# Designed miniproteins, single chains, part 108

Each design is a single chain, and the fold is of that chain. pLDDT is the mean over its residues in the fold that is shown.

## One batch from the design tools (miniprotein)

Design m3768
Fold by ESMFold2-Fast:
Structure m3768 (fold): chain A 70 residues (1-70)
Amino acid sequence: MKVSQEEIDAAAYILGVATLAAAARSAGNEKMAKVFEEYLDKATQAYEAGNFEEARKLAEEGIKKGLELD
């Protein structure tokens, strides 16, 4: 099976935002959980479409925006 660097990077960032979403949900931080979950959904859709670079960027943006919430 042919795995590209872009696919590996996308998968790693998606796993990161998924882990943060689960952690925020478990901590009762509904606002933060929703941001991570929204970007997880967008990144997963891009990944399923084979758009790995876009999936990575969406996951990275989700991590950034979720962590910057006050």
Scores: mean pLDDT 83

Design m3769
Fold by ESMFold2-Fast:
Structure m3769 (fold): chain A 75 residues (1-75)
Amino acid sequence: AEELEKKGLEYLREGKYDQAADYFIEAGNKYLEKGDYEKAYHFYSLAAIAYRKAGNTEKAEQADKLAKEVLEKML
């Protein structure tokens, strides 16, 4: 999970928003597998922001949906 975070941040720093978002989705998925809902929510939210910066509205909406689903598990 931590390695996927680093790659996402690296691509974000390079302005490669779609690739950054893809890694943030993978990081979120790994944290979800571990039951770390707070970190899963955080990374799905970052992915949504990065996809929006890339102009990828459809994937941004999918990432928002994943974040919302995780938030519901925390309640």
Scores: mean pLDDT 84

Design m3770
Fold by ESMFold2-Fast:
Structure m3770 (fold): chain A 102 residues (1-102)
Amino acid sequence: MSEAEKAEAIAAGIAAVIGRTMAELRALAAAGASKEEALKVVERMAEEILELTKDLPKEVQERIKEELERMIEEMKKAPVEEFPALLREMGKRIADIIQDHI
């Protein structure tokens, strides 16, 4: 597998994790779940994304980690209803980081 093909596969994996998490967050918001419960879902997603990035260069891994940490900080200050939008914006930035590396 080429480095570009490997990076594209990782990007697809991250997009799938984000999509699943957005669906979970929408369901939690509709159910009136607590911010604490929603943040636990996001923190689990962040760990899963970081695991997927282990085969990427350290510089790319660090940039993705910074984007995840920034989003979680923003979410702590935002209502749960805004979490899917924040997640979508972060996902676009991560996709750009990976594409800039290819």
Scores: mean pLDDT 85

Design m3771
Fold by ESMFold2-Fast:
Structure m3771 (fold): chain A 65 residues (1-65)
Amino acid sequence: MKIKVIIVKPDGSMEEFELTVDEAIEKLREIKEKYPKAVVAIYDPENKMWLALGIDEAIEYLKKR
């Protein structure tokens, strides 16, 4: 299943991705190197809710499912 991920950068710009869980984790690791303080909004289609997390919290959430 693909998940929708929105990354909010420190300058206020946003990037949106639709990725598998594993691809999303790798993308967040890349973003953390450049923007360690970015905020991540993740839509969970199974639970039908948005989660707003820091990058490390988002990676941990995606690993645990």
Scores: mean pLDDT 78

Design m3772
Fold by ESMFold2-Fast:
Structure m3772 (fold): chain A 78 residues (1-78)
Amino acid sequence: DAEALRAQAVAQLTPLLTRWASVDPDGTTQLVQQDAQQARDQGGPRGRSVLQALHDAARAAGLDDAARHAQQQLQALE
């Protein structure tokens, strides 16, 4: 189930991003933005799923700029 896999990815990424952001918020934001760009370039259903997971995890971790960027990449992919 693609939805179950996305939920699992978000559950794994959120605590990791939260921990990294507590040490280096700017660097963590940059990494998420870079991964979002790569996922958009990859395209298709897989790229969309990765972008959705990155957006949800970044939002849950409080990385508002990264979450917004991932959402914009998702919109561009549509």
Scores: mean pLDDT 82

Design m3773
Fold by ESMFold2-Fast:
Structure m3773 (fold): chain A 56 residues (1-56)
Amino acid sequence: STVDRLRAELDEVHRRIKDLERRRSTSSGPEKDRLDREITDLRRRMDVLGDELARA
């Protein structure tokens, strides 16, 4: 179902964000900047998926 798909995608995005946040905590300079951008993009994806799930 759409709901099951959205939940699975949200779980995957959430796990990826947690992994990147851990990596960011030990990073600096350009690597930190790249991780910050990737985390921001994933958080935006999470918001979109959350909105879709709320409407489902």
Scores: mean pLDDT 86

Design m3774
Fold by ESMFold2-Fast:
Structure m3774 (fold): chain A 79 residues (1-79)
Amino acid sequence: MLLSEEERKILRLLAEHPEGITVDQLAEELGLSKEKVEEIVNRLIEAGLVKKTPDGKYVLTDKGRELLAQEEAERAAAA
């Protein structure tokens, strides 16, 4: 699967916050608008990489963790 730079950054932040992170926190950390973050996280949810918790936070799925680990391994090998 192909990840954009923005998708990759969001997945990394979610991996750093296993308890969940809000759209507001993602936007602040990444320097993106809330609207842009919502667009990206919705796409990641559709892909099964991210899920929304009942309290409005976003968490990485098992599939998302696997994809991020593979992407990071490929990037480390190419660096």
Scores: mean pLDDT 78

Design m3775
Fold by ESMFold2-Fast:
Structure m3775 (fold): chain A 81 residues (1-81)
Amino acid sequence: MKKKEEAIKKAQEIVDKARAELERLRNGSVEDIRAAGRKYIDELAKLAFENPEASKEYAKAMKEVGELTREAIAEHRRRQA
């Protein structure tokens, strides 16, 4: 389905942006990392709501962004004294 293909591409673009922003913020604060993760999860949730036929693709991307955010926070904590 055309909508599913568009959703996969859009979801991947958002995940790629989230990964890049989280990597940029790796030396920042935990709060900045959480805010970035929430921003991208909210964007994906909005797309899932607007495109129910592609909700599984967006849900998968949301899970991936959530995991990237958790790992970024864990790495930040490991680097602290």
Scores: mean pLDDT 81

Design m3776
Fold by ESMFold2-Fast:
Structure m3776 (fold): chain A 84 residues (1-84)
Amino acid sequence: MIEEIAKKAKEAGLSEKTVEALKGLLEEILASDMPYVVLSKEYIAEKYGISLEDAQKILEFLKDLGLAESSGVEGQIVVSKEKL
């Protein structure tokens, strides 16, 4: 599942470093005890060592796949583990 999402991200034009960040993020979400995870672009950029622009691309990509939705706060998404 993670590898299939990573392949789609690469096909969507995300850089190799951004795809690796996405893979790590998906592993973090799956390891969470919570049924949903709230993520900000700032958190992703800092934790995975990518730019805010690349973190924003991850947010938009996950929303485009239907795996995440807006939290109602700018630069934040909610990911449901059921959708992974």
Scores: mean pLDDT 82

Design m3777
Fold by ESMFold2-Fast:
Structure m3777 (fold): chain A 84 residues (1-84)
Amino acid sequence: GVEEGREHLRKVAKEPSKEQIERFLKDIERARKEADKTLLTPEQVEEVLAGIGLIWLTINGLVDRLPDGASVEEIEAFLKELLK
């Protein structure tokens, strides 16, 4: 089930380093810039990025730190706070 998958991923991927968080934020910025070259609407781009962010947070054991349905902007703001 989902919980079994989360436990497995948590054992494989421990708490992310500041370097890993910074890299992920850069990957999101790059994905946004590349999406500007596509036919996707800004709303569709943000939905995709939010999904990617949720997966990354789940893998790194941080998903419980944000409310359910967090936007990509909220995810980015949270990660930037962790870099302070």
Scores: mean pLDDT 72

Design m3778
Fold by ESMFold2-Fast:
Structure m3778 (fold): chain A 111 residues (1-111)
Amino acid sequence: MIEEIKKIVLESAEGSARALAEALGREEEMRRLLERFKERLEKAKTEEEIFEVIREYWREVTELEVRALRERGAPEADVEAVRAGRLALNDPFARGLVEAAKREVARAAAA
C-alpha cells in the first residue's frame, strides 16, 4: 500500500508541476523541486512521512511562485496574500492528496 500511495502522489505532483512550471515560466527550478520531492518521497516509510514530504514540497513551490510574482512586478500586498493563502491550505492539500491516493489504491484492489 505505501509504495502504491507514493506512486499516485508522485504522478499527481508531476502533473501539477508541469502545469505550474508552464504558467510561471520556471521549468528548470520546478524540475529541481520535483527531483528533491521524489528523493524525499522514496525515503518515506509511513503515511505521515508522505504527508510531511508533500507539505515540504508545496512550501517550496509556494516560495517559487512568490519569487516569480515579485519578479513580474506584482504588488507586495498581493504577493503576501497569495503566500499566506497557499500556506494556509498546505496541510488540507497534503492530507487530501494522501487520502485520494489511499482511495485510488482501495478501488484498484476492489476491482
Scores: mean pLDDT 80

Design m3779
Fold by ESMFold2-Fast:
Structure m3779 (fold): chain A 67 residues (1-67)
Amino acid sequence: DKEDKLLAKFESVLSEEGKKVLRRFRELKAQVREAIAQGDREKALELIDELLEVGGELGLMAAESLS
C-alpha cells in the first residue's frame, strides 16, 4: 500500500541504525495484525504501544535525514 511504499522510500535516506528501526517497525506491524487476527487483544494492545514508540523514533530519524 502507499504507507509501505513511503516507508521504502524513507529507508533509502535513513542511516543503517534507522534502517534497523524501520525493520523493527515493520515486524511490529505484522505482529499486531497477527495478534488481532488471532483475537489476542492483550497482546495486540501491548504491541501497539511498542509500535507507537518505535514509530516515533523512526519519524524523528527520518526528519533529521531529510533536513
Scores: mean pLDDT 76

Design m3780
Fold by ESMFold2-Fast:
Structure m3780 (fold): chain A 70 residues (1-70)
Amino acid sequence: MASKLALAQRVARFIEERYGDDPQKAQEVQLLFTEILRDDSKAQELARLLDTMSAEEFDKWLEEQIEERK
């Protein structure tokens, strides 16, 4: 129910805060989030995960998602 714009802003901030010092990793994460935001159901799931997971759990989930794309 949050707008895609609000979610996009939230993920952009997350990338800058977590991966600002690693441009290659930031690009991989950016591509993943771009694909997720293209799909309304996946975007809703991402928003839920960001609200329910701890920072450590989210980092692990994100690394697993990136690894699956390799």
Scores: mean pLDDT 75

Design m3781
Fold by ESMFold2-Fast:
Order: C-alpha cells, then structure tokens, then sequence
Structure m3781 (fold): chain A 89 residues (1-89)
C-alpha cells in the first residue's frame, strides 16, 4: 500500500539520519532521528511481526536515550541491533 511504502521510505531516511549524526558525533540529532524512526515503526506496527515491532520500538527508544546522554558508542551498537531486526523481516 502507499502508506506502507511511505512508512518504509520514512524509516530508511530516519535511520540514515541516525547513522550520519552518530558519524558526526551529534548525539542530539541522532536522538531526534531515532525518535522519528520509532514513531514510524509504531505507525506500521500492525504490518510487522508483533515481537519484531516491540523489539524495534524498544531498541530505537534505547538508542535515542543513549545518543541524548552522549553515549555514542552504545547508540552505534543499538543501531546495529536495529539493522539486524530489520534484516530479519
């Protein structure tokens, strides 16, 4: 559907934003992109396996908290986990 395609594009854009912000050392920007990615996952949760949707929401929330706190290394590890969860879908 159009909404699913737009949500997938939005999620990809926000995750690219997280990766670039972390590469630049910008934890606040990484946190903002991670929060937007989480909102997109919540919007399309019904289209994902429930366990994957729950893990994505939790992992993106933890990523946003880590990035906002200046734990950029922890945020990068959590972004890797987001990638693993998405590859499994």
Amino acid sequence: SRDRIMAEASLSTHLIGVALALRLGDGEAAARYARRARETVEEVASSLPPDVAAQLVETLGRLAEAAAAGDLEGARELLGRVGELLAAT
Scores: mean pLDDT 85

Design m3782
Fold by ESMFold2-Fast:
Structure m3782 (fold): chain A 103 residues (1-103)
Amino acid sequence: SAALEALREETLEVREEIEKLPEEDQIVAQILIDATLNEMRKLAEQGDTEGALEALELFMETLVNLFGISKEKAEAVVEAARRAVEAGVDMLEIIDLLGEAFK
C-alpha cells in the first residue's frame, strides 16, 4: 500500500533520530514504543481507531518533549497514519508496520 509505504518512510526518519540519542534514552524510547503499540492494539481491537491514533499522537509528542525529536518528523508520522486510515488501511496493519519500522 502506498499509504503504508509513506508511513514506513516517516517512521524511519523518527527512528534515525532515536538512534542518535544516548543508549539509556534509546532504551526508554523503546519501552515507550512497546507500551504505545500495545495500547494502540488494545484500542484497535475494541474498534477505537481514533483512540489508537490519539495514543500515537501523544507518544510522538512525548518523543519531542522528552528526547528533542523533531516536531515536524513526529507530526509527519501521525499525519501518515491518519492518511493510511483514510485510505482504508486496517489499524492493526498500521500498528504492525510501526512495530517493524521501530525495530
Scores: mean pLDDT 90

Design m3783
Fold by ESMFold2-Fast:
Structure m3783 (fold): chain A 61 residues (1-61)
Amino acid sequence: MSEEQRERLIEAAERAAAGVVAREGKPLSADLVPEAGRLAGEQAGVPAEEGERAVRENSGL
């Protein structure tokens, strides 16, 4: 993907993870990564699998 798309994906992953954490009231866990990844992918315009990868990488999972 382009550098611009990767920046958007990282930003989307941060927002999605923060939203899921706030809703659940607990730290990001592996069980929440698929949902956060799907949301990140939708926001960045990439497949959910790429969103999941970005969430894992950004969160150190």
Scores: mean pLDDT 78

Design m3784
Fold by ESMFold2-Fast:
Structure m3784 (fold): chain A 98 residues (1-98)
Amino acid sequence: SPQLQQHVNTYVAYTLRAVALIDEHGSEEAAVEAVLKRLPDLSERMKRILREVADRHGLFTELVLLLMIEDGDYDTLIWLLESWGLPELARRVREEFA
């Protein structure tokens, strides 16, 4: 569908930005730390959700989601979590930003 294609294109753009940050900072861990420093008001609930994603899908995935949060793109974030079979985390994100 056109909506699916838009989500996929947006996700790909975030992955390219994540790759550029990893290259700039030298590691996934350093890139994640750099983005977290730009999000000082990120809630403890959201930090827990991101840690659960990192545990299941790795730090690169957490970095991509952090970039979506930085941009306020919660629609793509929720779509991505649901698409990856993480509906419980998608629900928690929706509740956090309701």
Scores: mean pLDDT 84

Design m3785
Fold by ESMFold2-Fast:
Structure m3785 (fold): chain A 88 residues (1-88)
Amino acid sequence: SLIDIAKKNADLFRQAAEEYERMAKEAEKQGKTDIANKYRELADLYRKSAEEIEKLVDERRPFEALQLYNETLKKVRKLKAEIAKLEA
């Protein structure tokens, strides 16, 4: 169902948030503060979007949850591009 898809998407965003938090801590240990800050920004985006998707699912608004998922992916792509420039 659309609800099951939205729930799975929120779970994937939660996992991504945890991974980027781990990567931010590793970058900070290496003195790469700018990269660490961008990883934290990505982690926050994923986590907040997951929470909002779960809320929309609870409110029986799965289409809006999927729209939010897609809009979040666009923002993620922009942030990842910024990180790639910092790593160059």
Scores: mean pLDDT 90

Design m3786
Fold by ESMFold2-Fast:
Structure m3786 (fold): chain A 95 residues (1-95)
Amino acid sequence: SLAELIAEIERATQELVAQYEAQGDLEAAAVVQQIRDLIIKGLETGDVKHFEDALQLLLDYQVSRVKPPAEEVEAARAKIPGIAQEAAEAIRQLK
């Protein structure tokens, strides 16, 4: 069920947050929490925008840490709407 999927995502992300906090990486912990909250909102509302925001946040975090070439970053950003739409469509099958 959708509720079971949400509970599992909350559990898995809470474990990851606890690991980052234990290592003193509070920035990574905060990013994981924000991505989790956006994914859960997308699951609850069906609004593709929340999945887009989660993917953009993930990409921005990776760019800040790894600083990949601008061409690769723009190619990844261009794919976000399509990936988010596919995620929203998959979730409709759970309702």
Scores: mean pLDDT 82

Design m3787
Fold by ESMFold2-Fast:
Structure m3787 (fold): chain A 94 residues (1-94)
Amino acid sequence: SSLLEEIKKLLEEILKIAKEVLSEEEFNQLKGIIEQALKYLEEGNIEKAEKLLKEFLSLLLHHFSRKKVPEEVINKVIELFEKIGKLLKELKEK
């Protein structure tokens, strides 16, 4: 549960950044993907969760590129996802 709590906190930080940049519709779409990914993590389906989180990152970065988001913000989001990736790897190795 501690690994899941850390992943959730990192995802919540990314969603706070996204909310400042995205439209309400775009934000709600991304939030839905995160909620489904968290459900899969709670069910122990790490592979499905990882697939959804990669889809989330791809879509988020597409929106950031289209909206000309500063590189510093993009790099912060990528760093948060790298931390999530390490935690997901630890969950898969259990």
Scores: mean pLDDT 86

Design m3788
Fold by ESMFold2-Fast:
Structure m3788 (fold): chain A 76 residues (1-76)
Amino acid sequence: MSQEELDREIEEAVALIHAAVIKASDPRLQAEFEYGVVRTAADAPDPALPPGWRLVGRVELKSGEVAHIVARPRRR
């Protein structure tokens, strides 16, 4: 799988999760948080996150990697 294919697969997974979160979440919470994705190998330990980021979900990719969906409060 190329980097473009991985990026597309991650973008699709994030879009699906983001849509589900929007449907389930208070719009105020959506405004206060930003979301991102971190990739690791499936058998690797949890990724080291920058300060303020939290793991909120994961998606297993066809490449054998895991996309960890992360969220943090918006920067002041």
Scores: mean pLDDT 64

Design m3789
Fold by ESMFold2-Fast:
Structure m3789 (fold): chain A 99 residues (1-99)
Amino acid sequence: AAKERLVEALERLAEASPDPDVQTGARNLAEAIRNATSDEELRDVVQAALDFAESLARTSKDPEVLKLTIEVAQAAAEAYPELKERADRVISLAKKNLE
């Protein structure tokens, strides 16, 4: 499921990044997604995960972090198709930084 894929991508981000702030942020978002009790709450947390991915797509130079950032954005768009346009921008930015 898209929710499970998003949690896995965030957990892998926490493991791949040497940055303690990225590790903490990714783990907190994964936990918030697991603990979401309504569709509205889940959507809000998924939007926050996409905000986090966008920040990493702009600031990271780590290819592994950028690849996982793409997975987070893809999973967010799969969970909420209304986020697709924003997710596509994050994916494009991360891909540009992989060059």
Scores: mean pLDDT 87

Design m3790
Fold by ESMFold2-Fast:
Structure m3790 (fold): chain A 76 residues (1-76)
Amino acid sequence: MDFEAKIAELEEKIRTGSGEEKGLALVELAEVYLQMGKLEEAERLLKRAAALFGDNPVVRARLEEVGKKLAEATGV
C-alpha cells in the first residue's frame, strides 16, 4: 500500500471536509498509522475524532472498529 499517497489524500479530506466526511477521514488516517505501527499517532487521531464527531453514529461505528484494533495492537 502507498501510505504516503493515502495520508496526503486523507489530510486533504480532513482540511477541506466537514461533519461526517472529516470524522471518517480522521478515523481512516488513524487506521493507516496503526497499519504502519505508529500506535501513539493512531490513538491521538482516534481521540480527536471522538471529541469532534463521537456523536455521529457512522463515525462512532468506525471508531469502535479501529479502536478495537488499536487495543489489540497495544495489548490492552
Scores: mean pLDDT 81

Design m3791
Fold by ESMFold2-Fast:
Structure m3791 (fold): chain A 70 residues (1-70)
Amino acid sequence: SAETKELVEEVRKIVDEIVELIRKDPENIDKIMELNNKFNELLDKLPEEEQDKLIEEMNERVAKAVKEVK
């Protein structure tokens, strides 16, 4: 649905912000945690199949960013 697509894009924007923050300011734990909480809150509004896909996407992108920062 259009609503699901819009919500998926909002979740992806949060993932982008988390990844960017990890790369630019990894010591800003409070903001990273705040964005992660918002990610989980929005994710709960999505169907299970979309939730699983976005969780996997976030985990992969975050793990990659963390490895790149060292």
Scores: mean pLDDT 83

Design m3792
Fold by ESMFold2-Fast:
Structure m3792 (fold): chain A 72 residues (1-72)
Amino acid sequence: SELERELARTQEETLEAIRAGDRERVEEQARRLEELLKRLPEDSGAWRTLGRGYEFLGRREEAERYYRLAEE
């Protein structure tokens, strides 16, 4: 679906932003990924990507929460 393609693109953009060290872009893409995951909550890869984003941002408690969601 288009939603699944958007989720995949947003995951890729989040990971690219992390690799680039672009904090502002990571914040933007992480917020977008949170919105998409409310509609597709069973995508464990996306929850893990969100955890990595928040870990990069130094938001450890949020990162740990999202990593747990990825393992369910």
Scores: mean pLDDT 87

Design m3793
Fold by ESMFold2-Fast:
Structure m3793 (fold): chain A 101 residues (1-101)
Amino acid sequence: MKEKEEKAEKIYKFIGEVTENAMDIEEAKELGKKLGLSEEIVKAILALLTGEGLKPEEQEEVRKIIEESDSYEEMAEKFREKGYYALAEVYELLAIYEKKK
């Protein structure tokens, strides 16, 4: 649990820094590395924010899951069901962080 909470805090910091500072993909990758996030998690977050690495049909499915879900837990479950395991982990950790606040 503690290890997941620390990872969730790093993911929140990463998303905040990338979005607030309008970071490009290379700047975001370097920040993820400095925060000790896995390449898979960084790529999943960048795919969510920019669409990089997703096909048009995958981008639409990701958007639909986010728009139709009422909670981060529901997003994580739906992403897992569709095989987006890294995105599922991101939203699972975001749900843990929100409940801790």
Scores: mean pLDDT 78

Design m3794
Fold by ESMFold2-Fast:
Structure m3794 (fold): chain A 77 residues (1-77)
Amino acid sequence: REEALQYLEKALEKAKEGDTDAAIQYLNKAIEELLKLNLPSEKEAIRYVQEAKRKAAAGDTDGAIAYLEKAIEILKR
């Protein structure tokens, strides 16, 4: 859980810098860590992370940031 949060926070930092490629790389690492936990809250967070990845791939940094913040919120409680 802590590893996934660290990767999501790094992805958020990169998205805010406009570095969508680096953001996507950290989002992929976060998904890998969340899949290991296999809990309902982690599955819900993965959906938001996947949406953030889709937005980042489209160059929508604001959309990516919004979904990233939702994923982080779910994992923090």
Scores: mean pLDDT 78

Design m3795
Fold by ESMFold2-Fast:
Structure m3795 (fold): chain A 84 residues (1-84)
Amino acid sequence: MKEREERRKKALEILEEVFPPLVRKYQADGKFSPELAEELLSMPLEEALDRLVKIVNDGSPEAKAAEEFLKELTKKVNEILKKE
C-alpha cells in the first residue's frame, strides 16, 4: 500500500507538470478548440481528466483528439516515472 501511494503521488506531480503544456499544444495544433482548452485548464486536474474521458465515450467530433491526448499524456507520465 505505501509503495503504491508513493508511486501515485509521483505520477500526479508529473501529470500536473505535463498536462498544461500538452493542452496548449493540442490547442495550437487545432485538435482542441480554444474553448475546450480553457475549460480543461480552469478545472482541477481530476475533473479535467474526467471531462476528457466523457468526451471519448460520447463519440463527439472531439472524441478522437481526446483519446489521442489521453494516450500521449499516459505515455509521457509513464516515461518520466520510469526514469526516476
Scores: mean pLDDT 79

Design m3796
Fold by ESMFold2-Fast:
Structure m3796 (fold): chain A 66 residues (1-66)
Amino acid sequence: KEEAKKKIEEAIKNKDYDLLDRAYLGVKFWELTEDPKVIDPKDYPEALKVKKNEVYELWLAIREYL
């Protein structure tokens, strides 16, 4: 669970994510949480506030890869 959050944060910070990376994060997040809804963009640090939409999009992608 915490590992999935860290990977999402790093992807946002580095803008180092695309469809393949989202798929990987989606599978890993599902593996750790079994329910991606547990991770909410609002729970992320202020540094990611301006990228809230990107985090939300990544979260939706994770749900699709369940």
Scores: mean pLDDT 48

Design m3797
Fold by ESMFold2-Fast:
Structure m3797 (fold): chain A 60 residues (1-60)
Amino acid sequence: DLVKTAEEFVKNPSVENLVKLIKKMKEKGYSDKVIEAFLEGLKENGIITDEEYEEAKSKL
């Protein structure tokens, strides 16, 4: 469940939970470009660090 995975990331924001969320988005058919834009939005709003962004992007 994408919603539950997203809720888990919000409750415990970690690179591990971010990677789990990205993998779930890929399973649901979201394109790599859409996921990358989502990650860029999180980084621009200070929700994730530059390091977390690069790590997550490397899993695409």
Scores: mean pLDDT 79

Design m3798
Fold by ESMFold2-Fast:
Structure m3798 (fold): chain A 94 residues (1-94)
Amino acid sequence: SLKEKVIKDLEDFLEKHDFSPETRAEAERLIQRAKKSKDPEQISRLVSRFIALVLQEIGDRIEQALRDIKDYKEGKKKPSPLAEELLKTLEHHH
């Protein structure tokens, strides 16, 4: 069904990306609520909330990666994988 495919796509998206435990727990709660719902409008609202939540986390992860790059330059810690990708992107243009 369309509902099952959408839910699977959301689950696969969470599996492919390294989200915080807090974001993952809330995203999983939204998926479980969507699985239990028989109301298309409620399912749509839950999917929209999931999208908003993961977009917020992506923004937070980019900000953290920028902080990690700064900390790495100061010798405080190793860069995160996202920080390494950002550095690679910046080097391509400079």
Scores: mean pLDDT 75

Design m3799
Fold by ESMFold2-Fast:
Structure m3799 (fold): chain A 86 residues (1-86)
Amino acid sequence: SEQGEKALKESLEKLEKEIYEETLKEFKDEEIAKEIAEAAKQAVLDYVEKHKKETAPNVKPIDPKELLKIFKESYEKAKKEAKEKK
């Protein structure tokens, strides 16, 4: 539903802010912090859109735990890539 999509975006914005603050403290670089936070958020949004397209017209509900897992995995991957960019 549209309300469900809004709730997801609001939850992702909160997670994005939390990850941005933590990454900013770790790297002390605003550009890296923004890139990592945005990458994690975008990975979840891309997954949701792909899931909607693949399951249309009978869109299957997505487990919130799966979305959080995708967010965290994308965050960890982006952090590793940023640390390797020496």
Scores: mean pLDDT 78

Design m3800
Fold by ESMFold2-Fast:
Structure m3800 (fold): chain A 94 residues (1-94)
Amino acid sequence: SIRYLSREENFQFAADVLRYVAERAREKDPELAERFEELARRIASLTADTPAEEARRVLDEGAELIREAIEKGLIPADVGEFFLRAFRALASGI
């Protein structure tokens, strides 16, 4: 369970998910891919000392971008829904 990872490992996981989607989006929607890359950099900079409200805000922004990628068909819907559930679990666990 993701609950057994450290908070920093959870942020790294979230950043890796966003980079994964960015790579799949790059040819069809390079502007969206850059938005994913920028958000991945922001999430990767979060620490255990980051205020919970700020961390939740950035994770919620990531979930919104993942939803946009699903709607545009850039990732399979089942994979995208798994990522959305993971981001919601991370945000609620802060």
Scores: mean pLDDT 82

Design m3801
Fold by ESMFold2-Fast:
Structure m3801 (fold): chain A 63 residues (1-63)
Amino acid sequence: EREAEIARHEALAAAYETSAQRLEDNWKKSAEKDPLFADNDKLGAETARKLAEQHRARAEALR
């Protein structure tokens, strides 16, 4: 059912947005303590943001 697919993509987008925010917060904290470690959290946050955008776009396309 289309509504179920929309809901699934919206839920995945929200989950990735939450993960991205946590990684961004960790990156900011890590940059103050250990700049070399911070780069991994930054890349992870950027990847999670892109995945969230893809799932949002899929949900909108199904409407």
Scores: mean pLDDT 79

Design m3802
Fold by ESMFold2-Fast:
Structure m3802 (fold): chain A 99 residues (1-99)
Amino acid sequence: LTREQLLAALDEAEERARRLEAELLAAGVPPAEAAARAVLEALLEVREKLHGEIPEEEKREKIERVLADIRANNPLAPEEQTELLRGLFAGWKAALEAQ
C-alpha cells in the first residue's frame, strides 16, 4: 500500500468506527464498550487490507479476547481505554504524515 492509500483506509476506518459506535449505543451497549468495540473492528479492517483477508469468526474472537485481556490486565478505567483506542487513528495518521 502507498502512504496515501493507507491514510485513506485509516480515515475510512475512523468514520466507520464512529458509525458503528452510534449503532452499538442505540442497541444499548455501554458507551465505553461501544467505542472500544467499534475502534477494534475498524482497526482489524485496516489490518486486513495490509495483511490479507481475516475470517469473520477470527475477527470476532480476536476482538473479544483483546477486550477481555484489557479489562483483566490493564488497571485503566474503560473510559481511559476508549480514549487511548480512539487516539490510535490520529496517532497512526500523524506518524505517516511526519515521515
Scores: mean pLDDT 70

